# Designed miniproteins, single chains, part 97

Each design is a single chain, and the fold is of that chain. pLDDT is the mean over its residues in the fold that is shown.

## One batch from the design tools (miniprotein)

Design m3370
Fold by ESMFold2-Fast:
Structure m3370 (fold): chain A 74 residues (1-74)
Amino acid sequence: SLEEKALELGEEGKEEHIPELEKVLETSKDLRAKKAAILALGNINSEEARKVLEKLTSDKDKNIADLAKRILEV
């Protein structure tokens, strides 16, 4: 599943996985997969991952926007 794939990419914690996580966020209709991708970006915790999270704080889905804001506050 996209959720499992996103969690796996987050566990590896590599910046090279950021484009794949962005694809999950853009193409998936599954809120759980999108939340997993946001958590994965938080786990990578690079400057590039943080920029993606900052963009997500303006997402029209408040579940996505609120989670991204919470991750960035830490």
Scores: mean pLDDT 83

Design m3371
Fold by ESMFold2-Fast:
Structure m3371 (fold): chain A 65 residues (1-65)
Amino acid sequence: MAKMERVLKAVEELLRKMIEGKAELSQIRAEAENALAYIQKTEKDPSMIERAKQRVEELLKRAEA
């Protein structure tokens, strides 16, 4: 599997566990921002960056609801 697919899966799992554990919204947002910054810095494929952004934004919506 592509290296970035594993990174994305790990980020999604971390954010999901934080949401399920009722972590502070500010902490979830900070972790999401750090993860997206890392992906944007290391990934050259715009499609992978867009996918990661969409998945992270979906999890943030669930955290805010």
Scores: mean pLDDT 77

Design m3372
Fold by ESMFold2-Fast:
Structure m3372 (fold): chain A 84 residues (1-84)
Amino acid sequence: SPLTEEQRKLAIEALKAMFDGDEEKAVEILKKLPPEVRELLSGILNGIRTAIDYGNKELVDRIIEEAEKLGLTELAKAIREMVS
C-alpha cells in the first residue's frame, strides 16, 4: 500500500466525513493528503456507491469485509450505516 499509517487514518476519516455528508470536514482532511491519495479515495468512493446503487448486497458485504481486513474499521462502519 502507498499509504502511511497516518495517511490511512486521514483517508478513513475523509471517507467517513464524505459518507456522513460533512463536506467541510472532508475537504479539510483531504487538504492534508497528497493528490494521488485523494484520487484513490475518489475512485474507492465511486466504486462503493456504484455497488450500493445496484443493490449488490454480496459485493457490498465483501467490500465491508475487505475494509475491515485492511484495518479500515470506520469506513466499514460508515458503509454499513449507508445500507441499513
Scores: mean pLDDT 74

Design m3373
Fold by ESMFold2-Fast:
Structure m3373 (fold): chain A 62 residues (1-62)
Amino acid sequence: MLSDEEAAEKLREAQGKVVRETALTGKAPSKEEALQAVAEALGLSVEEARRLGERLAKQGFI
């Protein structure tokens, strides 16, 4: 299980990959596609990734 700090670092790393793919392909992912990619990168469900993102945002990590 990831701590909130480790989860924030992993989430930022996954978001960086999505941004990089957008730059390479010229296509911006939808919010759902971006959330799915982050969930897969963290080994979480989409619902768990959304909840984690909300928690980290509330704590100011994102």
Scores: mean pLDDT 70

Design m3374
Fold by ESMFold2-Fast:
Structure m3374 (fold): chain A 68 residues (1-68)
Amino acid sequence: MSPLEQHLERLKKEIEEELKNNPELAEELIAQLEFAARYLSTTHSPAETIAMLERAKEDLLADARAQL
């Protein structure tokens, strides 16, 4: 797998672990992260995309926790 794919799989697992009691919410956040990865990879380098996805994961989890 590419470095981007490896990092994306890691971020997905981190979301699943943090939201293990809310699997539907985890699926929604993972879908948003996958969409962001596809979008960002068309205009940004792999390294930039990885950094942006790590921030996106943190923002998505923070927003999700604020809604709970």
Scores: mean pLDDT 82

Design m3375
Fold by ESMFold2-Fast:
Structure m3375 (fold): chain A 113 residues (1-113)
Amino acid sequence: SMAEEIRRIQEEVAERLREAKRRLAERLDAAAKEASPEVAKKILAAKKGAEGALEEAIETALTGSPEEAIERLEYVAGLFEGLADELEKKDKKAAEALRELARIAEEAARRLK
């Protein structure tokens, strides 16, 4: 049924976001280790914010309607772009990791449309 197919896509989206969260953590931790203490603090704050937003997006993908999942994914994509813009002049690797995460969220939202 269409409902079963939509549920499968939402579950696949949740899994993709879990993988993206793990990869983001690895990339931001690596960037923080190479950064100055001041920049490292900002990278780790962005990591905490991004991980929290991803956990909410994963929960919404698993428990919400497709419309709610799309809205949440579009919201967190914008959040990740904002975090990337803030870090761009301080650490390009951290900014690139967050932009890749934003693209993953946008692709996930598009897949549910």
Scores: mean pLDDT 89

Design m3376
Fold by ESMFold2-Fast:
Structure m3376 (fold): chain A 96 residues (1-96)
Amino acid sequence: MEKEVEEVRELGEKFVELMKKAMEAYLKGDEESMKEYGEKAEETYRRLEELSKVGSEESKKIFEETVKESARVVFESLGKKLGIPEEKVKEALEKF
């Protein structure tokens, strides 16, 4: 329902934000911050996954979109470092 969908979306945004921070720390060589954000991301992911299993179809879709967005963040960061065009990274993610 709407409140449940909102909570799943909020957790999803938090998960993506933690993944962005973990990846940023990784690229900067900050292993301690990467580990901290990574552990918090795993905990948030588990909570999000459990809510999506008992939630509506909309909650499940948000979970799936959240996982895809997280993968996109990782691939875009690596693509930028390797000089791969953003458009080509988007095409690769579309197949996942």
Scores: mean pLDDT 77

Design m3377
Fold by ESMFold2-Fast:
Structure m3377 (fold): chain A 108 residues (1-108)
Amino acid sequence: MATSTLSSATVPAADGKPATIEAEATLHADQPGTARVIASATVTGPGKATLKLELSSGARKEVTVDNGTATIELEADVAPGQTFTAKATLTVEPGGSASLLVGVRLEP
């Protein structure tokens, strides 16, 4: 089973403030296995972006993106009946545009 969410935004240069884009994927485990998570961010334009991935298991990772694509991959064990959530947050500096994808799949 797999689920994914795509979010996008464009940040006006004249606003002078960073924009935050969030995407969340949730997995309801029907069997035990490994939840495999991928978060991918694509950023274009001036400025830097920070991609942060947080799992309901407590695992987290951050990477900085400077005009390009960055990917974070994390894994966690899940038990039957558990709800597993992956939340990705992308903070983009003014003048940039960005897209954020987060996906979770269960491998038994």
Scores: mean pLDDT 76

Design m3378
Fold by ESMFold2-Fast:
Formats: structure tokens, sequence, C-alpha cells
Structure m3378 (fold): chain A 85 residues (1-85)
């Protein structure tokens, strides 16, 4: 179980990572959209106090940030949406 401090730190890391990725990829609107949707999925899991979903969404966002493959990015985005339900 993550403490409140650890959750706030993780949120800060995810928001920071997403902001940097959006800025770096601003010329690729599809990738930016996918990153924003993943961020929304993470924030939804945080608001719902679902720590397992938060950690899964964070791992998927990290994988998306490392991937140059549009099909893999789309797959990771769909997995994040399923976790957020």
Amino acid sequence: MLSEQQQNELVGQVVGLSGRLIRKNRSNPEKVKNIQQMLDAFLDSYRNNDQDAMLKNYELLKKMSESEDVEEIEKLRKEAEEISK
C-alpha cells in the first residue's frame, strides 16, 4: 500500500513525465492524444484510490514513453482504459 506522500510523489512524477513527453512530441498530435489519455486514466485511478490501477497505468505510460511504434502505443492506451474502468 502506498502512503499519501508516496501517492503525491508518484502523481508529480507522472504529470512531469507526461508534460515533457507532450512537449517533445508536439509535432505528433496522435502521440500527444495517446499520452493525454494515459494521463487521464492514471488520474482517474488516483481519484478512485485504486493503487493497483495507478501502478499499472504508470507502467503503461512508461512503456508508451519508450515506444516509437504507433500500434504498440495504441495497444498500451487501450490497456490503460480497461484498467481505469
Scores: mean pLDDT 72

Design m3379
Fold by ESMFold2-Fast:
Structure m3379 (fold): chain A 65 residues (1-65)
Amino acid sequence: MAEERRRTLLQVADLVIAYSPQLSAEQLSAILREAVRRIDEQTAAGRLDPEAIIAATRARLAAAA
């Protein structure tokens, strides 16, 4: 669980960094906070879905760019 959570956080961070030239700091911070919140909620529930979180974060970043 802890390693999968860490891996998911790193993948989300990589996506945010990749979109950083295209988006404002406010937009990046809002999207990152939402992704971290989802990771924490799912981890607490014992049902982390990294693929779904990464796909949702990518779609949100692409829509905002």
Scores: mean pLDDT 82

Design m3380
Fold by ESMFold2-Fast:
Structure m3380 (fold): chain A 70 residues (1-70)
Amino acid sequence: VTEEEVTKLLKEARETGDEKTALEAGKAAAELEKEKGSEAAEKAAREGLEGADDDTAAALTGAIGEARSA
């Protein structure tokens, strides 16, 4: 998993509002953190969530949190 892939999935989740896409973005962010560390995952999340409204950012942050606890 790459920072670019995580950012792409987060942007897709924002555009579609699809719960499945949000979960895939969360899983990809958790995988990136395991492979490349928290800095890479945080950077990708920041880039992907840039310009998101509060509700969208909260939903995607929740999906990332769920994936990290699995």
Scores: mean pLDDT 74

Design m3381
Fold by ESMFold2-Fast:
Structure m3381 (fold): chain A 76 residues (1-76)
Amino acid sequence: MVTKSDIIDLAKFLEAPEEVIEELEKSSVEESLKLLARFIKNTPGALGKALAYLHENLPPEVAKELRERLLELLRE
């Protein structure tokens, strides 16, 4: 199961601004995923960095879930 800590740690790795991190901390898990996906969509190169981070830093099941959820949101 993807946790809020997993989302925030990824956002920090991507060097998201403090305002984005604060918004993630105040939001639900579902809202945090949408905010992070929006940040990635608007930030050149962020998707590639995110995918590399997930592969190297999270358990395979969590990495797969978070990757699939982010890619789904990016297709909206």
Scores: mean pLDDT 82

Design m3382
Fold by ESMFold2-Fast:
Structure m3382 (fold): chain A 96 residues (1-96)
Amino acid sequence: EEKEKEELKKKARELIFESASYSVLAIGYASSRVATENKGEKEAKKLLEEGDEEKAKEILEKAKEESEKYKKKLDEYLKKAQEYEKKAKELLEKIK
């Protein structure tokens, strides 16, 4: 039984590490999303000041589309992090 408990603890640690890894990747996508939105707004503002309303609109639409792609990746990786955390918790509950 003691050997079985140590194997379960090892598997739980591996799952916790996977969860943490996906959380770090999710933070990366959240950062990329903010950077994309800020860049798009800055470029669009410059184009509006130059009188190029049509190009400004195109830049904002492209930035929004790219931001939504980063949001989808963020949500996906957060879900994976939560799934690995849940699996780790279930393994740890078996040794309590």
Scores: mean pLDDT 86

Design m3383
Fold by ESMFold2-Fast:
Structure m3383 (fold): chain A 63 residues (1-63)
Amino acid sequence: SRIEELAKKQSEINELILNADFKGLEEMYRELGLSDKEIDEELEIAKKMHQRIQESRAALEKG
């Protein structure tokens, strides 16, 4: 189903965000059918998400 395919792609997208591989992210979003404008917006969000993930991971490691 589309949900299962998206879930599998989401795992790969998360890995790309963690690695700051925004070029790989652009290709993933293009394959998912996003427009160039949507891709640009998602890449901006991904940069912010990468920073927040790093901060959250550091906070969790303090426990």
Scores: mean pLDDT 76

Design m3384
Fold by ESMFold2-Fast:
Structure m3384 (fold): chain A 61 residues (1-61)
Amino acid sequence: MQKVMDQLSPEQQKAIQDYYDVAVQTNDQAAIDEINKLLKDLDALKKFADQIIEDNEAAKA
């Protein structure tokens, strides 16, 4: 897990961590399972993090 996260940018790491923390807090097992699957595919994980960042930027605009 940590070795994969270390290959992400700090912004991508924060996006994934914040998403995971919310999923744990809300007991969203489907979201937790999705993150665990993405951790096995670095390219998919990067795309997912970038999507979260874009969605957050759009929400601020």
Scores: mean pLDDT 77

Design m3385
Fold by ESMFold2-Fast:
Structure m3385 (fold): chain A 62 residues (1-62)
Amino acid sequence: MKSLAELKPGDEVVIYANGGPLTIGKVKAVLGDSVQLEGYPRPLAVGMEYFGATIEDIVGYT
């Protein structure tokens, strides 16, 4: 698995919240400490709320 800093457009990521995987998405852009997913309009970062949970980690799937 890759850290956020190693991600590039087209990579898949797993967003972790509440001690487990919350969602899997494809990276559209990497914006410093945040990632924008294809099909989702806002960048996501550790510490942000996502569907009622706090994001604990964003990790590259490949």
Scores: mean pLDDT 74

Design m3386
Fold by ESMFold2-Fast:
Structure m3386 (fold): chain A 57 residues (1-57)
Amino acid sequence: ALPEYESSVEQDGDKYRGTVSADGEVESEKLFPTKEEAEQWAQRQRDESTRLSEQLA
């Protein structure tokens, strides 16, 4: 089975941390000045990771 990729966004002080995980393991994180930017990055990164894993399977 392909790994399940999830994205999340959490407030970290005055910034927002976007996180992408594979089966509960953190694969990438990045800080953004706005929640919207963090959410957009996390969604794009999740979608790209899913697409790449499908191409390798």
Scores: mean pLDDT 78

Design m3387
Fold by ESMFold2-Fast:
Structure m3387 (fold): chain A 67 residues (1-67)
Amino acid sequence: SEEYRRIFLEAAEKMKEIVEEARREGERLGAQQPENAQQIIGQKVLEAAKKGMELVIKAADEALERL
């Protein structure tokens, strides 16, 4: 249904926002440690992606309860 699709897309957009904020934070931290910058950025992005995936799963569970 359109409702399910909308819920999923909103959760995906929120995940994208969380990941982009983490990337910017990682870039700031990486600037202080240039030799490890890519690893710092990668770690921040992956941790944010995991958190975003948890939000998507929660949104899907809530959508299923409403069906």
Scores: mean pLDDT 81

Design m3388
Fold by ESMFold2-Fast:
Structure m3388 (fold): chain A 78 residues (1-78)
Amino acid sequence: SEIREQATLAAAYYLQAGERGKAGKVIQKLGDVLGESVADEVAREAARLARQLPELPVEEARKLGEEYEKKMQELIES
């Protein structure tokens, strides 16, 4: 799912930026749309991905997290 992919990237970059609260909100929104089991799986994937992605300056990682969250939100229509 494209929603799942955008959510995973948003949460991963937020986690890299130390924005655990924002990452949690992304995962919660995903759970509301695709269910709690998918949200739990993506939370683990995002944590893993945050450690595997190249380390960015905090401000750049935060900006990418926000950009992917916006893309996720645009895909959540109904």
Scores: mean pLDDT 87

Design m3389
Fold by ESMFold2-Fast:
Structure m3389 (fold): chain A 58 residues (1-58)
Amino acid sequence: MEELKEKYIEEASKYVDPELARSAVTVAARTAQEKGIDLEKALEAAVNSAIETQKLAD
């Protein structure tokens, strides 16, 4: 669980601010556990969302 979070935070940090990446991944992991969603899928979606946000930064 924690190892997975750290891996995805590192990936997202390549595209967005590290603090933003950590926040987004942490929130995604928490909501996934709360709603019973697949953790890995939720973390992957968070990283993809961060990448798209950076591309749309205008």
Scores: mean pLDDT 75

Design m3390
Fold by ESMFold2-Fast:
Structure m3390 (fold): chain A 64 residues (1-64)
Amino acid sequence: PSKEQLEEARKIARRAAEEGLRAEAAGDHEAAREIYLQGFREMSKLVDPDEAARILGEEVSRLR
C-alpha cells in the first residue's frame, strides 16, 4: 500500500479503537465487536487484511 493508504488505515483504526473501547466500557460487547469488524473491513480496502488486523490490534492495545 501507499504511504497515504497506510496513514488513512491508521486513522480508521484509531477511530474504531476509540469507539470500540467506549462500547466495551459501557458493557456492550456486541456493539464493540461490530465496530471493530466494520473498521477492519474499511481498512482492508486500503491495506492487506493481515496488516489491517495488526494495525487495528495495535491501536486497541495502545488505548487499553
Scores: mean pLDDT 84

Design m3391
Fold by ESMFold2-Fast:
Structure m3391 (fold): chain A 85 residues (1-85)
Amino acid sequence: SSERSAELVSYLVAKVYGEEAGEEHLKLLLELRDADGEELEERHLRENKELVEELEKAAEELRKEMKEAGVKNSEEAVKFFEELK
């Protein structure tokens, strides 16, 4: 679930620190994925719409959990998400 993890983390960063921070984080993660080949990119584009819907649902659920846990910044948000694994 590295694909979902990368996009969920970037989405949470965007929700906490704004879209620019989330986009920068996602760009970095996608650059790392480019090393694994073009086939993964094609698969990602095919599933893009479904992934966006899942990201929105997961972000809302995690946002509620983060609020209850007292998460206050993007570093804490990323750490909180990684600890859920």
Scores: mean pLDDT 59

Design m3392
Fold by ESMFold2-Fast:
Structure m3392 (fold): chain A 107 residues (1-107)
Amino acid sequence: SPSLAQVAEQRARELGLSEESIELTRRGALLIEHAGISASGGLDDVAKRLLQRAADIGIEAAKKGNLEVARIIAEGLRLFAESAEVIGRKDVAEHARKLAREVEEAL
């Protein structure tokens, strides 16, 4: 949904990031949000693919020195994992935690 993307975009703006970095942050947040919708519908494989795409954005951002974009995406993946765990989607939650760690290791 646009609300999570808007919150992520606002955080990136408050940190003084470029428009390109703000757009990457928004794209990552949208992918995580769509993963949440997919997981709530029982589409765990779709959710995992969307989370992987979000993590890939974070890893590439870190490699290019956009560390704050990577941090925001990693935090989004961690928050997703906590939410997925609460609703009993343990496999998707574990996958999100693994991806968050991979983004953080790229920092």
Scores: mean pLDDT 87

Design m3393
Fold by ESMFold2-Fast:
Parts: sequence; structure tokens; C-alpha cells
Structure m3393 (fold): chain A 72 residues (1-72)
Amino acid sequence: EERQKEIEEARKLYEEGRKLVAKPNPSEEDLKKAATLYFNAGLTLLLTPDASKEERELGGEAIAEAVDIISS
């Protein structure tokens, strides 16, 4: 139950980050917030032992998106 809640919260963080990045003109603050949300989502999904393959792949994608934002 707790792990399922963590996964649900991580999915919400990921979607919040995607909304910020998807804005037509995201501010630097929006991008920084999105990167933080992506890192938190990705770490939660990757560190949850019982996460599904899909959830782990989402976690990896979240980390990759965060790195892309920071490196840009």
C-alpha cells in the first residue's frame, strides 16, 4: 500500500513537470521546478523495489528529462 502510494505520487510529480515543460514559453523558474519534479519522480520510481517494468522505464525517462533540462 505505501509503495503503491509512492508510485502514484511519483506519477503526479512527473505529470506536473511535463505540464511546466509543455508551456509555450516556460520561464527559467518553470524549467528548474520541472527538473526537480522529474528527479523526485524518477528516483522514487527507480528505488521502489516492486515497481513494474513500465514504472521503472518511466523513472529512467524522468531522470533523462531532468538531465536534459539542466544541461540545456
Scores: mean pLDDT 80

Design m3394
Fold by ESMFold2-Fast:
Order: C-alpha cells, then sequence, then structure tokens
Structure m3394 (fold): chain A 87 residues (1-87)
C-alpha cells in the first residue's frame, strides 16, 4: 500500500510540474497504515492546490474493511488533519 501511494504521489508531482492532466483513484482492501494515510493526505493536498491554480488534476483513495465494513477515508483524513492542526 505505502509503495503504491508513494509511486502515485510521484506521478502526481511530475504531472503538476509539467502542467499535465492527472487523475488517479487507488483502491485498498483494508485500512491504510498511518504512514500510507499521511502520503495520501499529502497527495490530496497537492492535487487540491494544483486545482486552485487551474490544473486538471485529481487524487482519490477508497478503502474497504477486511471484515466487509466500509472504512470512511474522509473521516480518517479529518482526524489526521485535526491532529496536525493541534500541533
Amino acid sequence: DLARVREALERLRRAVENREPYHEVLLFDGPLDPEALAVVREAQALAAEARERGLDVAFSAIVTGVDGLTVEQAKIDELLAEFEAAR
């Protein structure tokens, strides 16, 4: 998972530098490790900033629970953002 997210972030950075369109959707069969979630958040922030500048870029990560329960990626991202804001 971590390697896949890091590779996707590098592709996104390259696309932003070259001002090329980039759309990525990653699917995961379980909750992401905190390190992988941090990379996803970094990629989402970069994509959002690039969109504000008028670039055609998008990055999404979808997580499903291994026990058949859906994990709310947005809720996990909100918790991480709140944790960082408290620094």
Scores: mean pLDDT 70

Design m3395
Fold by ESMFold2-Fast:
Formats: structure tokens, sequence, C-alpha cells
Structure m3395 (fold): chain A 83 residues (1-83)
């Protein structure tokens, strides 16, 4: 099953800049949500997302939460390992 990535902790301006850069580089779709969160559409599987969450915890590289529906939430605005 594929997953989505939701990035929290960014300012609206930072999220919009990431959307613009992603469009220019052709690196997939990103959408700014009404609450200022950034949604990243990836081809990542739930298994791959779990491995990245485990690695991020071990390296203390920011907060990541994998939801039951396979959605990955990054809560402190650090660069997601998934992009």
Amino acid sequence: METKVIVKGLTKEEAEERVALAKQLGSGERTVLDDGSLEVTTGLTVEEAKEMVALAKKLSSGKRELLEDGTLVVEDGSMPLLV
C-alpha cells in the first residue's frame, strides 16, 4: 500500500516555497493544506515508511508518526527523509 507524507511545523511561506521548488524540479506533487501543513504525494509503501520512521527515531532527526491508514506525519518541520 502507498502512503502520503504530511509535514507540520512549517510556516505557510516555507510550505509554498517547497511546492514551487518541487514543480520546477518535477519531483512530484505537493499541496499546502488550509492549516499550513504540506502534503507530499509519494510512491512510498507503508513498509518503506515504517523503516524510515525507525531510522529517523534512531538518528533523532525529528518527529515522525505513521498513522494506521499509512499516512506519515512529520511534526517538527525537519526535512522528511522521504523527499
Scores: mean pLDDT 64

Design m3396
Fold by ESMFold2-Fast:
Structure m3396 (fold): chain A 86 residues (1-86)
Amino acid sequence: DLLERLRRILAGEEFLPGEVPDGTLLGHSLKTIIEAILNKDFSKLGENGREVLSRFLVMLGLISSEEADELINSGLSPEEIYSKYF
């Protein structure tokens, strides 16, 4: 269950593969990104929500960087990306 994995990461019980510089992704804290996903409230990610979610899926090991680039270029909303992967 991906949402349960995100709850464990938020609680500090699981770590993302690799290192995230300064604990952020595209100017958003990992806490903010995970809370946006768990609450389905992507307004907190601003205008770059699609890019943030696509890059976060790479960090979770769910898609490649090339697949994330395709998602960013697809025009899918953050809500549509959520429905596809979460």
Scores: mean pLDDT 78

Design m3397
Fold by ESMFold2-Fast:
Structure m3397 (fold): chain A 55 residues (1-55)
Amino acid sequence: AEKYKEPVFEFVKKNPNLSDEELGRKIVEELNIPDEAIDVVREVLMEYKKTKGKG
């Protein structure tokens, strides 16, 4: 789980214009994430967005 945090954060920083849905799809594709880890990637992505602050 924790091992995906850094790669996901780096990918999001590199692609700030992508929607949440597109980010999730691209992250899974580019990082070769196994199906059982998809939910972990989504959680890390949401954590990153929470850090950026909405508003």
Scores: mean pLDDT 70

Design m3398
Fold by ESMFold2-Fast:
Structure m3398 (fold): chain A 85 residues (1-85)
Amino acid sequence: MSLSEEEEKELEPLIKKVEEKFKEKVEELKKKGKNAIFTVRPKMDKETLEELIARAKERSGLEEIEIIEADSVEELKEKLEEVLK
């Protein structure tokens, strides 16, 4: 499932802030050889999720990845706001 244009525009400032914050944290974790953290969009099927995890592992070179899942745009927004807290 993809976000609508209206939903993307509403979430864009929040996503950018989270990306900046997590980019630093992901680099820190990567240097320690621990975990990479990445946020998924709402309602992703299991196959798509596994493919994204595989790509993230390949791209980051990390064995362990933690993922933030959201079942809805509202849940994604709440989780992103909690991260920015």
Scores: mean pLDDT 60

Design m3399
Fold by ESMFold2-Fast:
Structure m3399 (fold): chain A 63 residues (1-63)
Amino acid sequence: MELSEEQVRRIAEELGISEETAKRLAQEVYRLLVDEGLSIQEVAERLGISQRAATIALRLAYE
């Protein structure tokens, strides 16, 4: 997955985190959902974030 600077910034602003953290989070959410086959709930539990945060990272990365 290749994230634009705009997508990274929007994730960072929405979640209140740094752009570097947002980029890493979006990449980890993608890997866990697509490569590992986890659900949004399992991804959120594994990363220690809310299901809302996992969903925001996913949607902003792929729109």
Scores: mean pLDDT 75

Design m3400
Fold by ESMFold2-Fast:
Structure m3400 (fold): chain A 75 residues (1-75)
Amino acid sequence: MTAAQQQAQIQQIKAILRQLGVPADNWDIAARAIYNYMQSHPGQPIDRAFAAALRDMGIPVSTFRQAIARFRAAQ
């Protein structure tokens, strides 16, 4: 993946986190955690990366399903 593609993906993840009401102070940490999870677990659905990171931040899995669907549609 090119540096430009990596940055675009991280920005897309941060946009989803904003829509979910995640505090701004946590966007960079959460986005990097989600990105790193996807890199270390190739072939796993993106939903699992978001579920793992956002659950640890106190956000219920059910609240982000719509945002995950939008992320998939944007790719």
Scores: mean pLDDT 68

Design m3401
Fold by ESMFold2-Fast:
Structure m3401 (fold): chain A 72 residues (1-72)
Amino acid sequence: VTLEELMTLPLEEAAAKLVAEVPGVGPELARRIVLAVRRDPSMAYSAEALQTIPGVGPALARRILARLEIPA
């Protein structure tokens, strides 16, 4: 899943892509991640920032970062 997709797709479609591509992310957590990244896109560049999202621990934050295709 790309940062662009998380920013531009309808919320439910962006959340569904996170659920499909990141093991351990459920629909409710996926929506929280999408909304947090839309509010502050810099969160997509930091495991520590991702961990501020309720339900995202260190291992999950690392997994999200590994699956995000961020434009240069």
Scores: mean pLDDT 77

Design m3402
Fold by ESMFold2-Fast:
Structure m3402 (fold): chain A 71 residues (1-71)
Amino acid sequence: AAAPRVFVSEVDPETGEVRIVASAPTKEQALAAAREAIASHPDVDPSKVRLEVVEGPGGTYTAIATAPVKP
């Protein structure tokens, strides 16, 4: 069984939003990994998380989680 991987964790300098990118062999695992990673960030509002998922080459999935930094 392949574990989910978090590839990117950064703050967008133009929008001030936190962006997490995660990859996994299933859509559900990729979304869960991205959601958990962004929820663990101390400066984000977990109720305002936006999630996107894209199928990548080789049958993997990439999930992108974005959330605004707390005011």
Scores: mean pLDDT 74

Design m3403
Fold by ESMFold2-Fast:
Structure m3403 (fold): chain A 71 residues (1-71)
Amino acid sequence: MLEELFQELRGRLPLSDELARRLAEALADHPEELPVLIKELLQLFLEGKPLSVEDLHDVAPEIRERLRPIL
């Protein structure tokens, strides 16, 4: 599960291995949030914006708080 989340994030987003691993760890017990997170992060990359939890509007609040120390 964790390795599958890591590979999915790494394959779809231009993330460092360390950042992708941290994001996978934060989502390990909520893998259902992965598609929403990828969609929101991809939108930020396409707009040339820095990664910020404040811009992850469709991600569940509990998951955003887990991502706050990572992003």
Scores: mean pLDDT 80

Design m3404
Fold by ESMFold2-Fast:
Structure m3404 (fold): chain A 84 residues (1-84)
Amino acid sequence: SSTRLVIEAEAEATLYRMLFRELLREIERQGGDVEAVRALVEEFEQYAEEKLAEMRTASPAEQEKLMEEFRKYGDRMVREVRAI
């Protein structure tokens, strides 16, 4: 159902949030640019909110595509945070 894919997207968003929290703690421990990390996390949160809203009105095929796009974006943001 369309509800199941939305729930799965919320779970993926939660996983990325947990990863960003761990990366933030590590970068802070190393004396890195914590504010740069927070800026990227805020950008991710806005993107996640917009994509989850799109998924609620999307067809099943569109939801699968949106999930793939969301994962690709999340993975890119993780790489950008790791580069700080």
Scores: mean pLDDT 85

Design m3405
Fold by ESMFold2-Fast:
Formats: C-alpha cells, sequence, structure tokens
Structure m3405 (fold): chain A 86 residues (1-86)
C-alpha cells in the first residue's frame, strides 16, 4: 500500500503541474478516456508530462490499486479540466 500511496501522490502532483502549465482541456479529456477504457496506448501527440502521468496510472493498475483509488484519479482529472477552462 505504501508504494501505491507514493505513486498516487506522484500522479496527483503531475496533475497539479499540468494545470499550472496550462494544459489543453482536450488533452486531459483524451487522458481520462484512455484511463477509463484501460487503453494502454500512449499517444505520441501527448506531452511528456501527460505520457508520464498515463504510465503512472497504468503502473497503479499493475500494482492492484482498487476502483476507489482510480475513481479519485478520474475526479482529480475532472477538477483539472474545470480549472484549465477558467
Amino acid sequence: SSLIDSLYRAILHDIELLVKQGVKPEDLEILKELIRNRDRTVPASLSPLLQRLLRGVFELFDLGAGEERMNEILEAIDKAIEEVKK
């Protein structure tokens, strides 16, 4: 659980960095859809930070992170989309 918690905190930090960098809401929507569909295709069109975030989420899946933790990440992405649209 400590490894999952550490990776989860890193994912939330990367989401915060994306908001600070003014990520396009469309790119966050793509990220959200890939996560929701468990699609491990990492599009080369996404920024390196978005690619790192997506890989981190898939690593959480491989570590056995539960549905509740995945829903928290999806909620954080939804909040980030709202923030970058302001």
Scores: mean pLDDT 85

Design m3406
Fold by ESMFold2-Fast:
Structure m3406 (fold): chain A 89 residues (1-89)
Amino acid sequence: KEVLENLIQIYELEIKMLESGGENESLEKERLEYMSKITPEQWKEFAEQNKSVTQELQKLAQQGTSEKDAIDKLIEQLKKQIQKLKEQL
């Protein structure tokens, strides 16, 4: 339960960072704090999911997709992940 809540917070912070136009030191510190609270198993799952997200970004860039459109698609994917995690609570 607590681990799922921490994962949801990490994804929500990722969305806020993307929406703010990138680097925000306050949000990054908060994200790292929540990441320190997840289990090794959840960390592996998070890392595998992030790998898929970066691969999708590279694919969109190769297709000539604008940076804004690529970011919007990332936010959509992260929102779907949050919804799945919330359904497990």
Scores: mean pLDDT 64

